# Designed miniproteins, single chains, continued (2), part 57

Each design is a single chain, and the fold is of that chain. pLDDT is the mean over its residues in the fold that is shown.

## One batch from the design tools (miniprotein)

Design m6089
Fold by ESMFold2-Fast:
Structure m6089 (fold): chain A 101 residues (1-101)
Amino acid sequence: MEEKARELAAQYVARVGAEIDRLVPDPATRARLKSAAQAMADTVVELYLKGSVELARKAARAGVNAIRDLLQRHVDPETAERVAEALGAAFDELIAGLEKL
């Protein structure tokens, strides 16, 4: 299970990274957002593997909100909302994938 959970997290980070590359023009902001997405995915997988699905979902929501706050400082509000929406959707898919393992 752990290996499959980490594989799903890697797929999530790759997908989110591609969306960040598409939507965010500044390379420094892209790097910061990708780092935040990786840390969030790692935390969620760890909490899920410990059997704390509710805490994993809460960590997810907190991570999306933190990324939204970071985006509002570095990109226009419309772009910030699009990236946050894409992150939330990808994150819901990660949780759904983990629950099927």
Scores: mean pLDDT 77

Design m6090
Fold by ESMFold2-Fast:
Structure m6090 (fold): chain A 80 residues (1-80)
Amino acid sequence: SSSQVEEAEQRLGERMRYVQTLIMSSRNPDAVNVLNQALTEALKLVQQAQDSDDQTAIDLLNQAIKVLEDGIEEAEKIIK
């Protein structure tokens, strides 16, 4: 449903803002590269979701969120 798409978009927005914060604050180029790759991959999924039906959009947005979460976890392991 459109409500589920909106919820996924909100959660995606939160993860994207966090990724941007980590990029801006990080002194480690390897961590920044991981985060930039995750952001680029997530954006491609988001663009595909814009032209999809609600069910496909939810699946793609959840994939984008997972890509960002995995990128954050990998970057945090590099930073810490």
Scores: mean pLDDT 86

Design m6091
Fold by ESMFold2-Fast:
Structure m6091 (fold): chain A 91 residues (1-91)
Amino acid sequence: SEHLERGKELAKQGRLEEALKEYEKAIEEDPNYYKAYANLGEVLAKQGRLDEALEYLNKAIELAEKTNGPNSLELADIGVRELEIAVSRVV
C-alpha cells in the first residue's frame, strides 16, 4: 500500500501524527490490512497511548490470523509488540 509505505517513512522521521494519518488512510482503503493496524498501534505506543495501541495490535493479530494462519511469523512479531506494550502499561 502506498499509504502504508508513506506512513512508515514518516514514522521513521519521527513525524508520528502524519504517520497515523497515512495508516488511517491505508485502513480506509483495506479494512482487513493487518499491517496498517500493527503500524498504527506501534505509533500510538510511541506517543504513550498504550491502551489504544493494544486495541489496534489486537485487531492486527485477529486479521493476520484470519489471512496468514496462527503460526505465521507476522503474527508472532505482532504478538511480541503487544506483549511489550502491555508490560509498559503496567510498569
Scores: mean pLDDT 77

Design m6092
Fold by ESMFold2-Fast:
Structure m6092 (fold): chain A 98 residues (1-98)
Amino acid sequence: AEEAARDAEGAARAAEAAAERGGRADATAGAAIAGVGGAQGSRIAGRRAGNEEAARAGAEGSEAAARGAAKGGREGRAEGAREGARAGREGAERAREA
């Protein structure tokens, strides 16, 4: 939980610094943060349940969101964020059902 919270806070501060430099990174940072949020939930569920699959799904969600953001363009960022959130949510649900 604490690691994911630190990652999200770091990303938020990076987005704040980017806003000072002209806001170009804001859309990309926003998409990445949204994906991290979904992955965070999955990782927490994985740690509590001791479910390695849920933790892995959380990591995959974060990576998918980052890749979508990196692809550039509004569509790539939105799709990456949605894929990240979905993967994280699926991992969390699996952990709850186990």
Scores: mean pLDDT 52

Design m6093
Fold by ESMFold2-Fast:
Structure m6093 (fold): chain A 61 residues (1-61)
Amino acid sequence: SAASEQEHVRLVLEAEIAEARKLGDEALARRIEEIKRTALQQHWSLAEVVERVRELLAEHA
């Protein structure tokens, strides 16, 4: 369901933010927080979220 998809998106992005902070990368954590806000506001699918995070990580590397 859409509600289940939104919960999955939230959990995935929260895990990525926590991992970035654990590694001391606050700048990356803030950028993922922006993706989280947009994804939840725009009702992005998990597939769209995965692609956006991949793009972000490629730019950050």
Scores: mean pLDDT 84

Design m6094
Fold by ESMFold2-Fast:
Structure m6094 (fold): chain A 62 residues (1-62)
Amino acid sequence: SELNRLINRLIGLKLRKIGLELELERAKEEGKEEEAEKLEKEIEELEREIRELEEEIAKLEA
């Protein structure tokens, strides 16, 4: 099912985001400013991908 494929992809992206958010917290705690900036950008890009995928899933459920 196309819907199941997209849902599985969404789960994978959300898990990846959680991992990056944990890495960001560690980078901030350690005062690693450059690493934190890099992780923030990666999280922002991932959030965009998640939103686009959620919109595609919503269209298929309608």
Scores: mean pLDDT 88

Design m6095
Fold by ESMFold2-Fast:
Structure m6095 (fold): chain A 71 residues (1-71)
Amino acid sequence: SEEKVEELVKAMLALLEKEIALEKGEASEEEVEEAKKKLLELLKKTPKEDQEKAFERVRPYLEKRAEELEA
C-alpha cells in the first residue's frame, strides 16, 4: 500500500513539474501527455484511500503552484 502511495506521489509530482516546464517552454505537450497517461493508469489501479494519502502528500506543491498562477 505504501509503495502504491509513493508511486502515485512521484507520478503526480512528475506531472506538475512537466506542466510548469511546459509553461516555461522547457518541455513539450507530448511530455505532459505521457505524464498524464501514466498518472491516470496508476489512479485506475490504486485504492481510493491510497489516492487520498498521495493527494495529501502533494497538496503543498499544488498550493504553491496555485499561488504562482494567481500571481
Scores: mean pLDDT 77

Design m6096
Fold by ESMFold2-Fast:
Structure m6096 (fold): chain A 90 residues (1-90)
Amino acid sequence: RSYLEELKERAKEAAPKIRELAEKAIEAAKEGDLEKAEELLEEAARLAADAGEVGPTIALSLAKKLPEEEKKEALLETAELTLKAAERAE
């Protein structure tokens, strides 16, 4: 079995948890709880990276460096990116 097929299997197994974490992060960010949104996205990004999807990790790293007025929107966009990654894996 190819290495890429193994990564696809890992992504499929992780996808439900990544989706759940990203959805919770969207709700936390909408409520203004940016710290909770970051924590949820850090966990989701770690799971995605373990399955070969590094986009969420990069997006989150950049979002965390933004001022508060831009951070909420960036965290929402990062969570949406993470949801799309999980949907592709399912």
Scores: mean pLDDT 83

Design m6097
Fold by ESMFold2-Fast:
Structure m6097 (fold): chain A 86 residues (1-86)
Amino acid sequence: MTLVITLRNLSDAQKEEWLKYAEELKKKGYDVTVKEEGDTLTITIKNLSVELVVAEVLRAIGLGLEGADVTIEFDGDTVRITITFP
């Protein structure tokens, strides 16, 4: 599966944490592309297992419960998660 995570309105600390996470996924052998645009970060992960996609969906739901605006879209073999922080 392909996972696309779009993170908006990031603080500098949040941006550093997500960039470190993307780097760790690259080190584990995942096909990871990161695009930075100001306070927005888009992370594309290809060939992800269903279990890891479910874990990221659960993380997004948790962030939504903590006040972030979260949208999750399913498009065939691609899952798109958009998270806008308060």
Scores: mean pLDDT 84

Design m6098
Fold by ESMFold2-Fast:
Structure m6098 (fold): chain A 72 residues (1-72)
Amino acid sequence: MEEEILEGARRLFEKTVGKEALEEFEEEMRRRVREVLERTGSEEEARRVREEYRERLVEEALKAAREYRASQ
């Protein structure tokens, strides 16, 4: 279910915002995960950061979809 939600959010984000924006979002997530690992050495903290970004991806995809629909 987690993977299904993430896949749906990625598709929605790509459709509404664009593939380049999706790639930038994923790159930002990777950077933050790396920073947390370098700072704390904790895989648990890194996992929390990934979960936070997945939630943000879903929220931003929904927000972008709403904005896209509202403008059209």
Scores: mean pLDDT 75

Design m6099
Fold by ESMFold2-Fast:
Structure m6099 (fold): chain A 56 residues (1-56)
Amino acid sequence: MSEEEVKKALENAKKALEEFPDDPIVRAMVRRDLEQLKKEHPEFKEEIDELIEKAK
């Protein structure tokens, strides 16, 4: 996966949380996707962890 694809995934996560801030299903899906992304791209750990915290 390219850096561009990682950035797109992060933007999609931010968009989902913006559109559905109080939806526990959307938050759970975003957290799961971000945890997977962090395992594959540990270099983006800091940015991913901030979004996971927001999605709790």
Scores: mean pLDDT 78

Design m6100
Fold by ESMFold2-Fast:
Structure m6100 (fold): chain A 104 residues (1-104)
Amino acid sequence: AVTETAGSVAAGGTLTVTAVNSDGPITAAAWLRQLASGGRVLLVANGSQVGPGVSSRFTASLSGNTATLTIANATAADTGTYFVLAGTADGTAHEGAGAQATVY
């Protein structure tokens, strides 16, 4: 199972959302954000920013069983629910339940 955890930071800090797969390595990851309008937007896939208007502040990395989304110089507009689509070595994709990140 893939589980997401997000933090809370003051504006100007670094916001981190982490996804951990309990079953083994994450080999690919895409990060999505829940919109207030009810939809989701793709932010980053395979380390590249792919969403419309996605800031260079959004970066992603993989390390073993962990996928990490990092948002530098966080703003109040970055507050929201973030989701990972995690690819595994068996070729399946798993979506996390989402994690609430907060900027004050």
Scores: mean pLDDT 76

Design m6101
Fold by ESMFold2-Fast:
Structure m6101 (fold): chain A 63 residues (1-63)
Amino acid sequence: EEAREKGLEYLKKGLEAIKNNDYQSAIEYFKKAIEYFRKAKDTELYEKAMNLYEQAKIKLKEK
């Protein structure tokens, strides 16, 4: 399974959602990226996706 590649695709989609101020979609994309990086056992990308997920949640809450 191309788990790392799928994780990177969702990470990119999450970042595009952030650029469009769509924090709800960004959260969902980062959740998918986290799961794929977990399957890939890529700790660095997993932590990056987790940090982006937490930042998106904070942005959604401050509104």
Scores: mean pLDDT 84

Design m6103
Fold by ESMFold2-Fast:
Structure m6103 (fold): chain A 55 residues (1-55)
Amino acid sequence: MLGAIRKINGKYLVFLEGELVAEADTLEEALKKAEEIGGEIKKITETENGLLLEF
């Protein structure tokens, strides 16, 4: 499964399979929410637009 975390308007937005699934005030909380919804994150890739997640 693919996901992404992007920072927009001071919030961290969590996307899974292109759908917005969660918002967080910190990157740490965004990662926790991504794992709670998508399962264990196997790979994180840093990009110019945020983080790419592989589950």
Scores: mean pLDDT 84

Design m6104
Fold by ESMFold2-Fast:
Structure m6104 (fold): chain A 68 residues (1-68)
Amino acid sequence: SPVAQAEALLDRLRALVDQDAPDEEINAVLRQLRDALEETARVDPERAAELARRLTALILEWGARQQA
């Protein structure tokens, strides 16, 4: 399902950030996750909003690590 795909991609993105993966890998998963979130929003907008909040927090954490 789109929801399950978005959740799996978010978990993968979390793991990549924790592993200090290259920006190119993180950005590739981020693009996939954005597409999955658009599909999720069509079938479950509440769940999409929850996942989008988690993604925003993760992006802020990743950005802070790069600027340190």
Scores: mean pLDDT 84

Design m6105
Fold by ESMFold2-Fast:
Structure m6105 (fold): chain A 71 residues (1-71)
Amino acid sequence: AKERAVELLVEAARAYEAGNFEEAERLAREALVLAGGEETARAIEAGEAPEELLEAIRETLEAIAEAARRY
């Protein structure tokens, strides 16, 4: 499960660098559901995911993409 979540985050970072932001967001959400706690998965399924969570996903993708560029 954790390995697949990391793989999805890598795919999300690649999509983000390619300018495919919608695909990057979708992959990042899937990775969080897979690697995140039960509460995070429930919030997303209920449509109760706060805007702060979506922003955190975007910021995490940007950080991963920048780290990949540096190393």
Scores: mean pLDDT 64

Design m6106
Fold by ESMFold2-Fast:
Structure m6106 (fold): chain A 73 residues (1-73)
Amino acid sequence: LKEELIEKGRELLKEGEKTGDAKLYAMAGAYFWLAGKYKEANEAFIKAISLGATTEDLREAIAEAVREAERLK
């Protein structure tokens, strides 16, 4: 479970780097946060905010990651 969350976070981070999509960085941060990878989560969230993500975008990303993590159980 924890390893699957980290891998998803890494994949979303790579896609965010390719597309510049702030929401992908926000989702990557949410997956890292759920996996207990707080440094990586903070770095991804800071990048998302720097690209224009709002507090609302961050909340939506966290909610999506939580729903997806529950499906992996």
Scores: mean pLDDT 81

Design m6107
Fold by ESMFold2-Fast:
Structure m6107 (fold): chain A 87 residues (1-87)
Amino acid sequence: MSDEELAEEAIKLFRESAEAYKAGDEEKALELEKKAAELTRQIKDEKLRLEVLAEALEEGAEVAESLGDLETAERLRAQAEELRRQV
């Protein structure tokens, strides 16, 4: 699996995890998030890895917002923007 393929699959899994959290399926969400994190750790390109992590934080922010946790959503979005500035 190339770094690009790892990034694509990881982003897909982070998005599926966010959807599972919004649906109230915490067990499925955690399983998908764990798989996405494992793929992200295998990415050797630092810029690409930071892009994937920024996407994960944005997905987490949407979950927090859907649950009414606006403070966590704002914090996660700020962290994602900071990571993207390093790319």
Scores: mean pLDDT 84

Design m6108
Fold by ESMFold2-Fast:
Structure m6108 (fold): chain A 62 residues (1-62)
Amino acid sequence: MKEKKIEELKKKIEELERGIEELERQAAASTDPHVREVLLEGKKELEKEKEKLEKELKELEE
């Protein structure tokens, strides 16, 4: 029961980490300041979502 939820959260966190790394790489490669800003904004949203899931995971493991 709890184990399955923990596994699902860990998998989703891993997927978000990949998305964050991808956006960071794209932003670093971009020479357009506006494009970079948009990509970094997207990265910030994914980081916020990851933080939410990490908090939920900690509460389940407690």
Scores: mean pLDDT 82

Design m6109
Fold by ESMFold2-Fast:
Structure m6109 (fold): chain A 55 residues (1-55)
Amino acid sequence: KEELIEVARETARLYAKRRGLSDQEIDELAEKAANEAKKMIDLVEKRRQQRLATQ
């Protein structure tokens, strides 16, 4: 779970650095990517639990 969030952050940093963005922009993109990954993971987990509960 935490590993996926970290991978998203690292990937966003590499992408932004490759595009020549500033350090601030790199950090902002990495943080945004990490937040989006966390929200997606939470959504998938919540839906999985709802499906299990209906069994």
Scores: mean pLDDT 76

Design m6110
Fold by ESMFold2-Fast:
Structure m6110 (fold): chain A 63 residues (1-63)
Amino acid sequence: SAFAPPATPFRPYTKEEIDALPPEKLVPVSVALNVLHAAGALTPEERDEALKLIDEKLGIEYK
């Protein structure tokens, strides 16, 4: 098969995946979500939904 273009075959983080993350991974994953959104790999809605789940798991009230 032909070599794939630079676009990633990315899937948004699921609730189950976020729930399975250890606490030390929550902040790096939130940074990665923002980078992926900036690169056009995530819609704002997909990013915000995943970040909301991370914030809930961290016990942070959202804004």
Scores: mean pLDDT 68

Design m6111
Fold by ESMFold2-Fast:
Structure m6111 (fold): chain A 51 residues (1-51)
Amino acid sequence: KEEEIKKIREKTRENLRKRAASGDPVARYALADEEGRLDELIKEEEQKAKQ
């Protein structure tokens, strides 16, 4: 079960990277959360939105 979950997570992360590169904001946030960079991404988006 744990091994199957790890394989699914790797495949999901790869899919998220491709979708994020294509401009999918949900995929960008999900990938950043998986990598522990969610706070950084949120701050970047807030800075961008201040226009």
Scores: mean pLDDT 73

Design m6112
Fold by ESMFold2-Fast:
Structure m6112 (fold): chain A 69 residues (1-69)
Amino acid sequence: MTDEEKEALFKKFDKDGDGVLSLGEFAELMKSLGLEDKFDELFEKVDKDKDGVIDREEFYEFMKIVEEL
């Protein structure tokens, strides 16, 4: 997946346009990828700041992890 495709995917699920993915938006992303059963494990792993949201940099790190699954 290219960086442009990752940005497009991020924007698709960033429904509020605030530049981060909420817990609910991230859950919808996980369902779209067929990874809903890994949601809790992957969310905790990528939410390094423990702020309860996923920013663009954390999202790109997450997508790298997903590509290795």
Scores: mean pLDDT 74

Design m6113
Fold by ESMFold2-Fast:
Structure m6113 (fold): chain A 83 residues (1-83)
Amino acid sequence: MEKELEEKLKEEAEKRRKLYAEIQERLAGASEDEKRGEIMLEVAREARKRGAPEEDIEIAEKVAELLIEGRVEEALALAEEYE
């Protein structure tokens, strides 16, 4: 049973890594911070569907909004302040 749980967690981790790799590929094609922010909003929405903590989602959405506004330094400062 524990090995089956570990395999299931590994599959979920692989799916998450695949999703993030796909996002990184899209970000590599996007040189503008506005586009990066839009992708981050999509990630936050998917995280909410997976039951991620609401506080983490709220911070991700705020960072994404700042990126869309072109306020990159403020977005990075907010992310660091949360940690």
Scores: mean pLDDT 67

Design m6114
Fold by ESMFold2-Fast:
Structure m6114 (fold): chain A 77 residues (1-77)
Amino acid sequence: MKEEVKKVLQENLATPEQEMIDALIAAGASEEQAKEAVKLLKEAAQEALKLLEEGASLEEVHEVVGKGIEEAKKIVE
């Protein structure tokens, strides 16, 4: 399970920032909202991956990712 979460986080970080921005704009976000949301999502993914590699629990990793998603949603609202 942790290894699967690590792969998802690595794939998210490997996704080009512009591709994620373009996807959010297509979904209705402004360019500035998309850029800020993608930045927060990438920061949350990077922090979660670091915690996971340092031996953190899946619960702790999920909390970090969840908080990042909530902050990104506030920007695109």
Scores: mean pLDDT 78

Design m6115
Fold by ESMFold2-Fast:
Structure m6115 (fold): chain A 71 residues (1-71)
Amino acid sequence: SEQKAALLAQLEEIANNPEADTQDLSYALSLALELGVDPADVVEIAKDYVAGKLEPKEANKRVVELAKKVV
C-alpha cells in the first residue's frame, strides 16, 4: 500500500543516517511494528542493542531488512 511504502521510505532514511542515535532506533522499531514486523523480532533487536551487541546504525539496518520482508 502507499502508506506502507511511505513508512518503509522513512525507515530507509533513518538507516542511511550515520549519525543515527538511540532515539532514531526507537522510532525505527515503532515504524517496523506499524509495518507488521513480528513483535518478537523487534524485541530481539532491542535486546541486542541494550546488551551492547549493536550500534544504532547497525540495529536500524536490521530493522529495515525485516520491514522489507513484510512490505
Scores: mean pLDDT 82

Design m6116
Fold by ESMFold2-Fast:
Structure m6116 (fold): chain A 99 residues (1-99)
Amino acid sequence: DAAEAAERAEEAARRAREAAERGDARAAAEAALEAARAAEEAARAGDREAAGRAGRAAAEAGVAAARAAAEAGDREALARGIAGALAGIGAAFEAGAEV
């Protein structure tokens, strides 16, 4: 269900922001990748609105994770955060959704 995937992406994005706020760059990056996977699932389900919501959530999670990683000097977490954001945006575009 695309709507359930979008809800999972939004929940993962909340966890990514919370982890970033406490300086846990690796937890933030993991949550951002979880949001990106949910966005890909929403895109495959063919619901453009749900894919757009999930893609935006994944992009926000990835940005938060990347910022926390940059502040921590964690290059691996930074790469994962950026990858999560790009994957989420790509999934939304594949579904024809605006991000």
Scores: mean pLDDT 82

Design m6117
Fold by ESMFold2-Fast:
Structure m6117 (fold): chain A 65 residues (1-65)
Amino acid sequence: MPSEEELEREIEASLYLMAGSIAKLQKDYKEAAEYYDKAAEALEPVDPEQAEELRKLAEEYRKKA
């Protein structure tokens, strides 16, 4: 089982992912990129592979902003 700190990071990342998805739907690509970057930062120590994927998404949205 992950530690409480690791679980908190996963929950935090999930909240940022939801916020990023909402921003994307509103075409607020700059805000979406910021949320995906924050989600990646939260996941980095727990799931570096998913964190890297989220950083790529953030970069993609930054290009649209």
Scores: mean pLDDT 80

Design m6118
Fold by ESMFold2-Fast:
Structure m6118 (fold): chain A 83 residues (1-83)
Amino acid sequence: SAARQAQADELNAKGEEAFKQGKYEEAIALYKEALALVPDYAEAQQNLGYAYYKLGKYKEAREYLAKAAELQGDDETAEILKK
């Protein structure tokens, strides 16, 4: 729904602001809330991957970046990231 997407967009934007401030754990929580509303939200999946990468959680980072790539139709990048 449009209302659910708008709420997810605001949560994603808040997560991006937390990320810019180096608050990676806060950013992760906000991106996960956005994904709870819109699971196929490619930008939120990508942002979640970057936040995990900043925390040194490389397995989680690759998982979410692969999901984002798949949602964007980039199957080659998704396959590389799953390694």
Scores: mean pLDDT 87

Design m6119
Fold by ESMFold2-Fast:
Structure m6119 (fold): chain A 69 residues (1-69)
Amino acid sequence: SMASRERLVGFLRLGGVPLSAAEEAALLAAPDPRAAAHELVNRYIREHGLGPDVPEAHIDTLVAFAEQP
């Protein structure tokens, strides 16, 4: 749902990933928000030299929490 996608955006920002308006809009419109979030986070890590890519399981956890009421 859109509310779950908005919550996922919030979790990414809370975790220290600054999302531009364009990146937020792209994630909200993505057919697969899990894959979009995973790619966005790992792209940010690579661009800023913050370490190795995050495991897919970490993104799965955020998506699961975003689906809760």
Scores: mean pLDDT 73

Design m6120
Fold by ESMFold2-Fast:
Structure m6120 (fold): chain A 92 residues (1-92)
Amino acid sequence: MEEKEKKIKELTELALQAAAKLLEEVTGAKLPKLTSGAEGVELPEVSEEQQEELNKRIEEIQKILEEGVKAIEAGDWEKFEEYKKKLEELAK
């Protein structure tokens, strides 16, 4: 019972970490200039191709998370471990 919720938290945390890492890699190269909260700064443009790549990878992370949660609910710990490792790889 309690362990299922802990496993779901683990997967969710890894998925969030993977998504944050992805955003940092795709957009971070230009966004660090805005980290100090400068006044009078214009918003940079984002290419549609960059958005498509980002959405595609986020969708992959979301599918892995969804499958992992389903495995936890079914008590399928073997699949849970596989999905957890996939999310860990994406988070690195």
Scores: mean pLDDT 68

Design m6121
Fold by ESMFold2-Fast:
Structure m6121 (fold): chain A 62 residues (1-62)
Amino acid sequence: SLREQILRLIGEILRLIGEILELERQLAQETDPARRAALQAQIDALRAQLAALMAQLRSLPP
């Protein structure tokens, strides 16, 4: 159902936001340049996924 699709998308969005926040906390405490670069790449990838899911949610009928 549409309701189930919306709830699934919201759940995925909240999960991604939580993962991004955790990685940003790790990045703030990381001093090794290689690990900082790896964390930034992961954050960028998750932000792209979040943008795609937000676009999907916005495209659903009210």
Scores: mean pLDDT 88

Design m6122
Fold by ESMFold2-Fast:
Structure m6122 (fold): chain A 58 residues (1-58)
Amino acid sequence: MKERLERQLEILEKVKEWLEEQIKKLEADPSASQRDIEALKTALKNTEEQIEEVRKKL
């Protein structure tokens, strides 16, 4: 039980880190589209919600 939640949390935290990095890169890029930035921010929000749910079970 605990090992599955730990692994899931590790994957979600890695996804969150990747999304945060991509958002920063796009915001620094003058050719980046607002659509791409908004899509990544939505994905980040969903990932943060999943992390919180998993942490509540640990």
Scores: mean pLDDT 82

Design m6123
Fold by ESMFold2-Fast:
Structure m6123 (fold): chain A 57 residues (1-57)
Amino acid sequence: MKVSPALKAQLQQRRADLEADIAAAKEQLKTETDVTKIVGLELRIIGAELDLEMLEA
């Protein structure tokens, strides 16, 4: 495998951003009481986890 340092850094940043988004959504979910917002946060977590899975494939 031959990956440029710039591309490797970009992939690491994208992974970190997705992991941070999942963590932030999970923290918000702990205190959220609005059902509509809870559903939105759940979908956001699922979407970010799928993107992270695709990035690792």
Scores: mean pLDDT 79

Design m6124
Fold by ESMFold2-Fast:
Structure m6124 (fold): chain A 98 residues (1-98)
Amino acid sequence: MKLISQGAALYAAGGILVAAASTEEDPEEKAELLAEAAELYREAGKLFLEAGDVESAIEAYEKAVEAYEKAAAVAEGEKKEEFEKKAKEVREELEKVK
């Protein structure tokens, strides 16, 4: 299905951004890359779930949570709070899929 192909593409793009973040020395840019990766994984999870691929959806949501938590760990102030909130939102989405 088109949704599975789109989900797979977003999941792959998220992985590329996580790899880019691992080599980034600037904490602000690193947090932004990780947050963008998390958004791509979250969207991939939604597309997989809509397609009925629950296993891929769970995997994508778990990656999204991990990426937001890593973004929060290197972020400060309001951005840290934003990423912590987004990680919690994705965890709630993940628990509903289980």
Scores: mean pLDDT 86

Design m6125
Fold by ESMFold2-Fast:
Structure m6125 (fold): chain A 64 residues (1-64)
Amino acid sequence: GAAGEAAARAAEAAARAGDDEKAAQLSTVHMRLGLKEGTPEALRAAGEAAARAGNLAGSHAAGG
């Protein structure tokens, strides 16, 4: 939905700005919105958002 798309765009913008913490948080919001929507497309998007959030959070916390 529109909120999920907005969260996805905000997460991408935060990642481009180098704010991995905010990008991970927004990706988690996108995941939760997709799970609540419950369509196959939303569930797929939620899975992608969950993977992205995990990668961003790991990068931020571990620092490579």
Scores: mean pLDDT 70

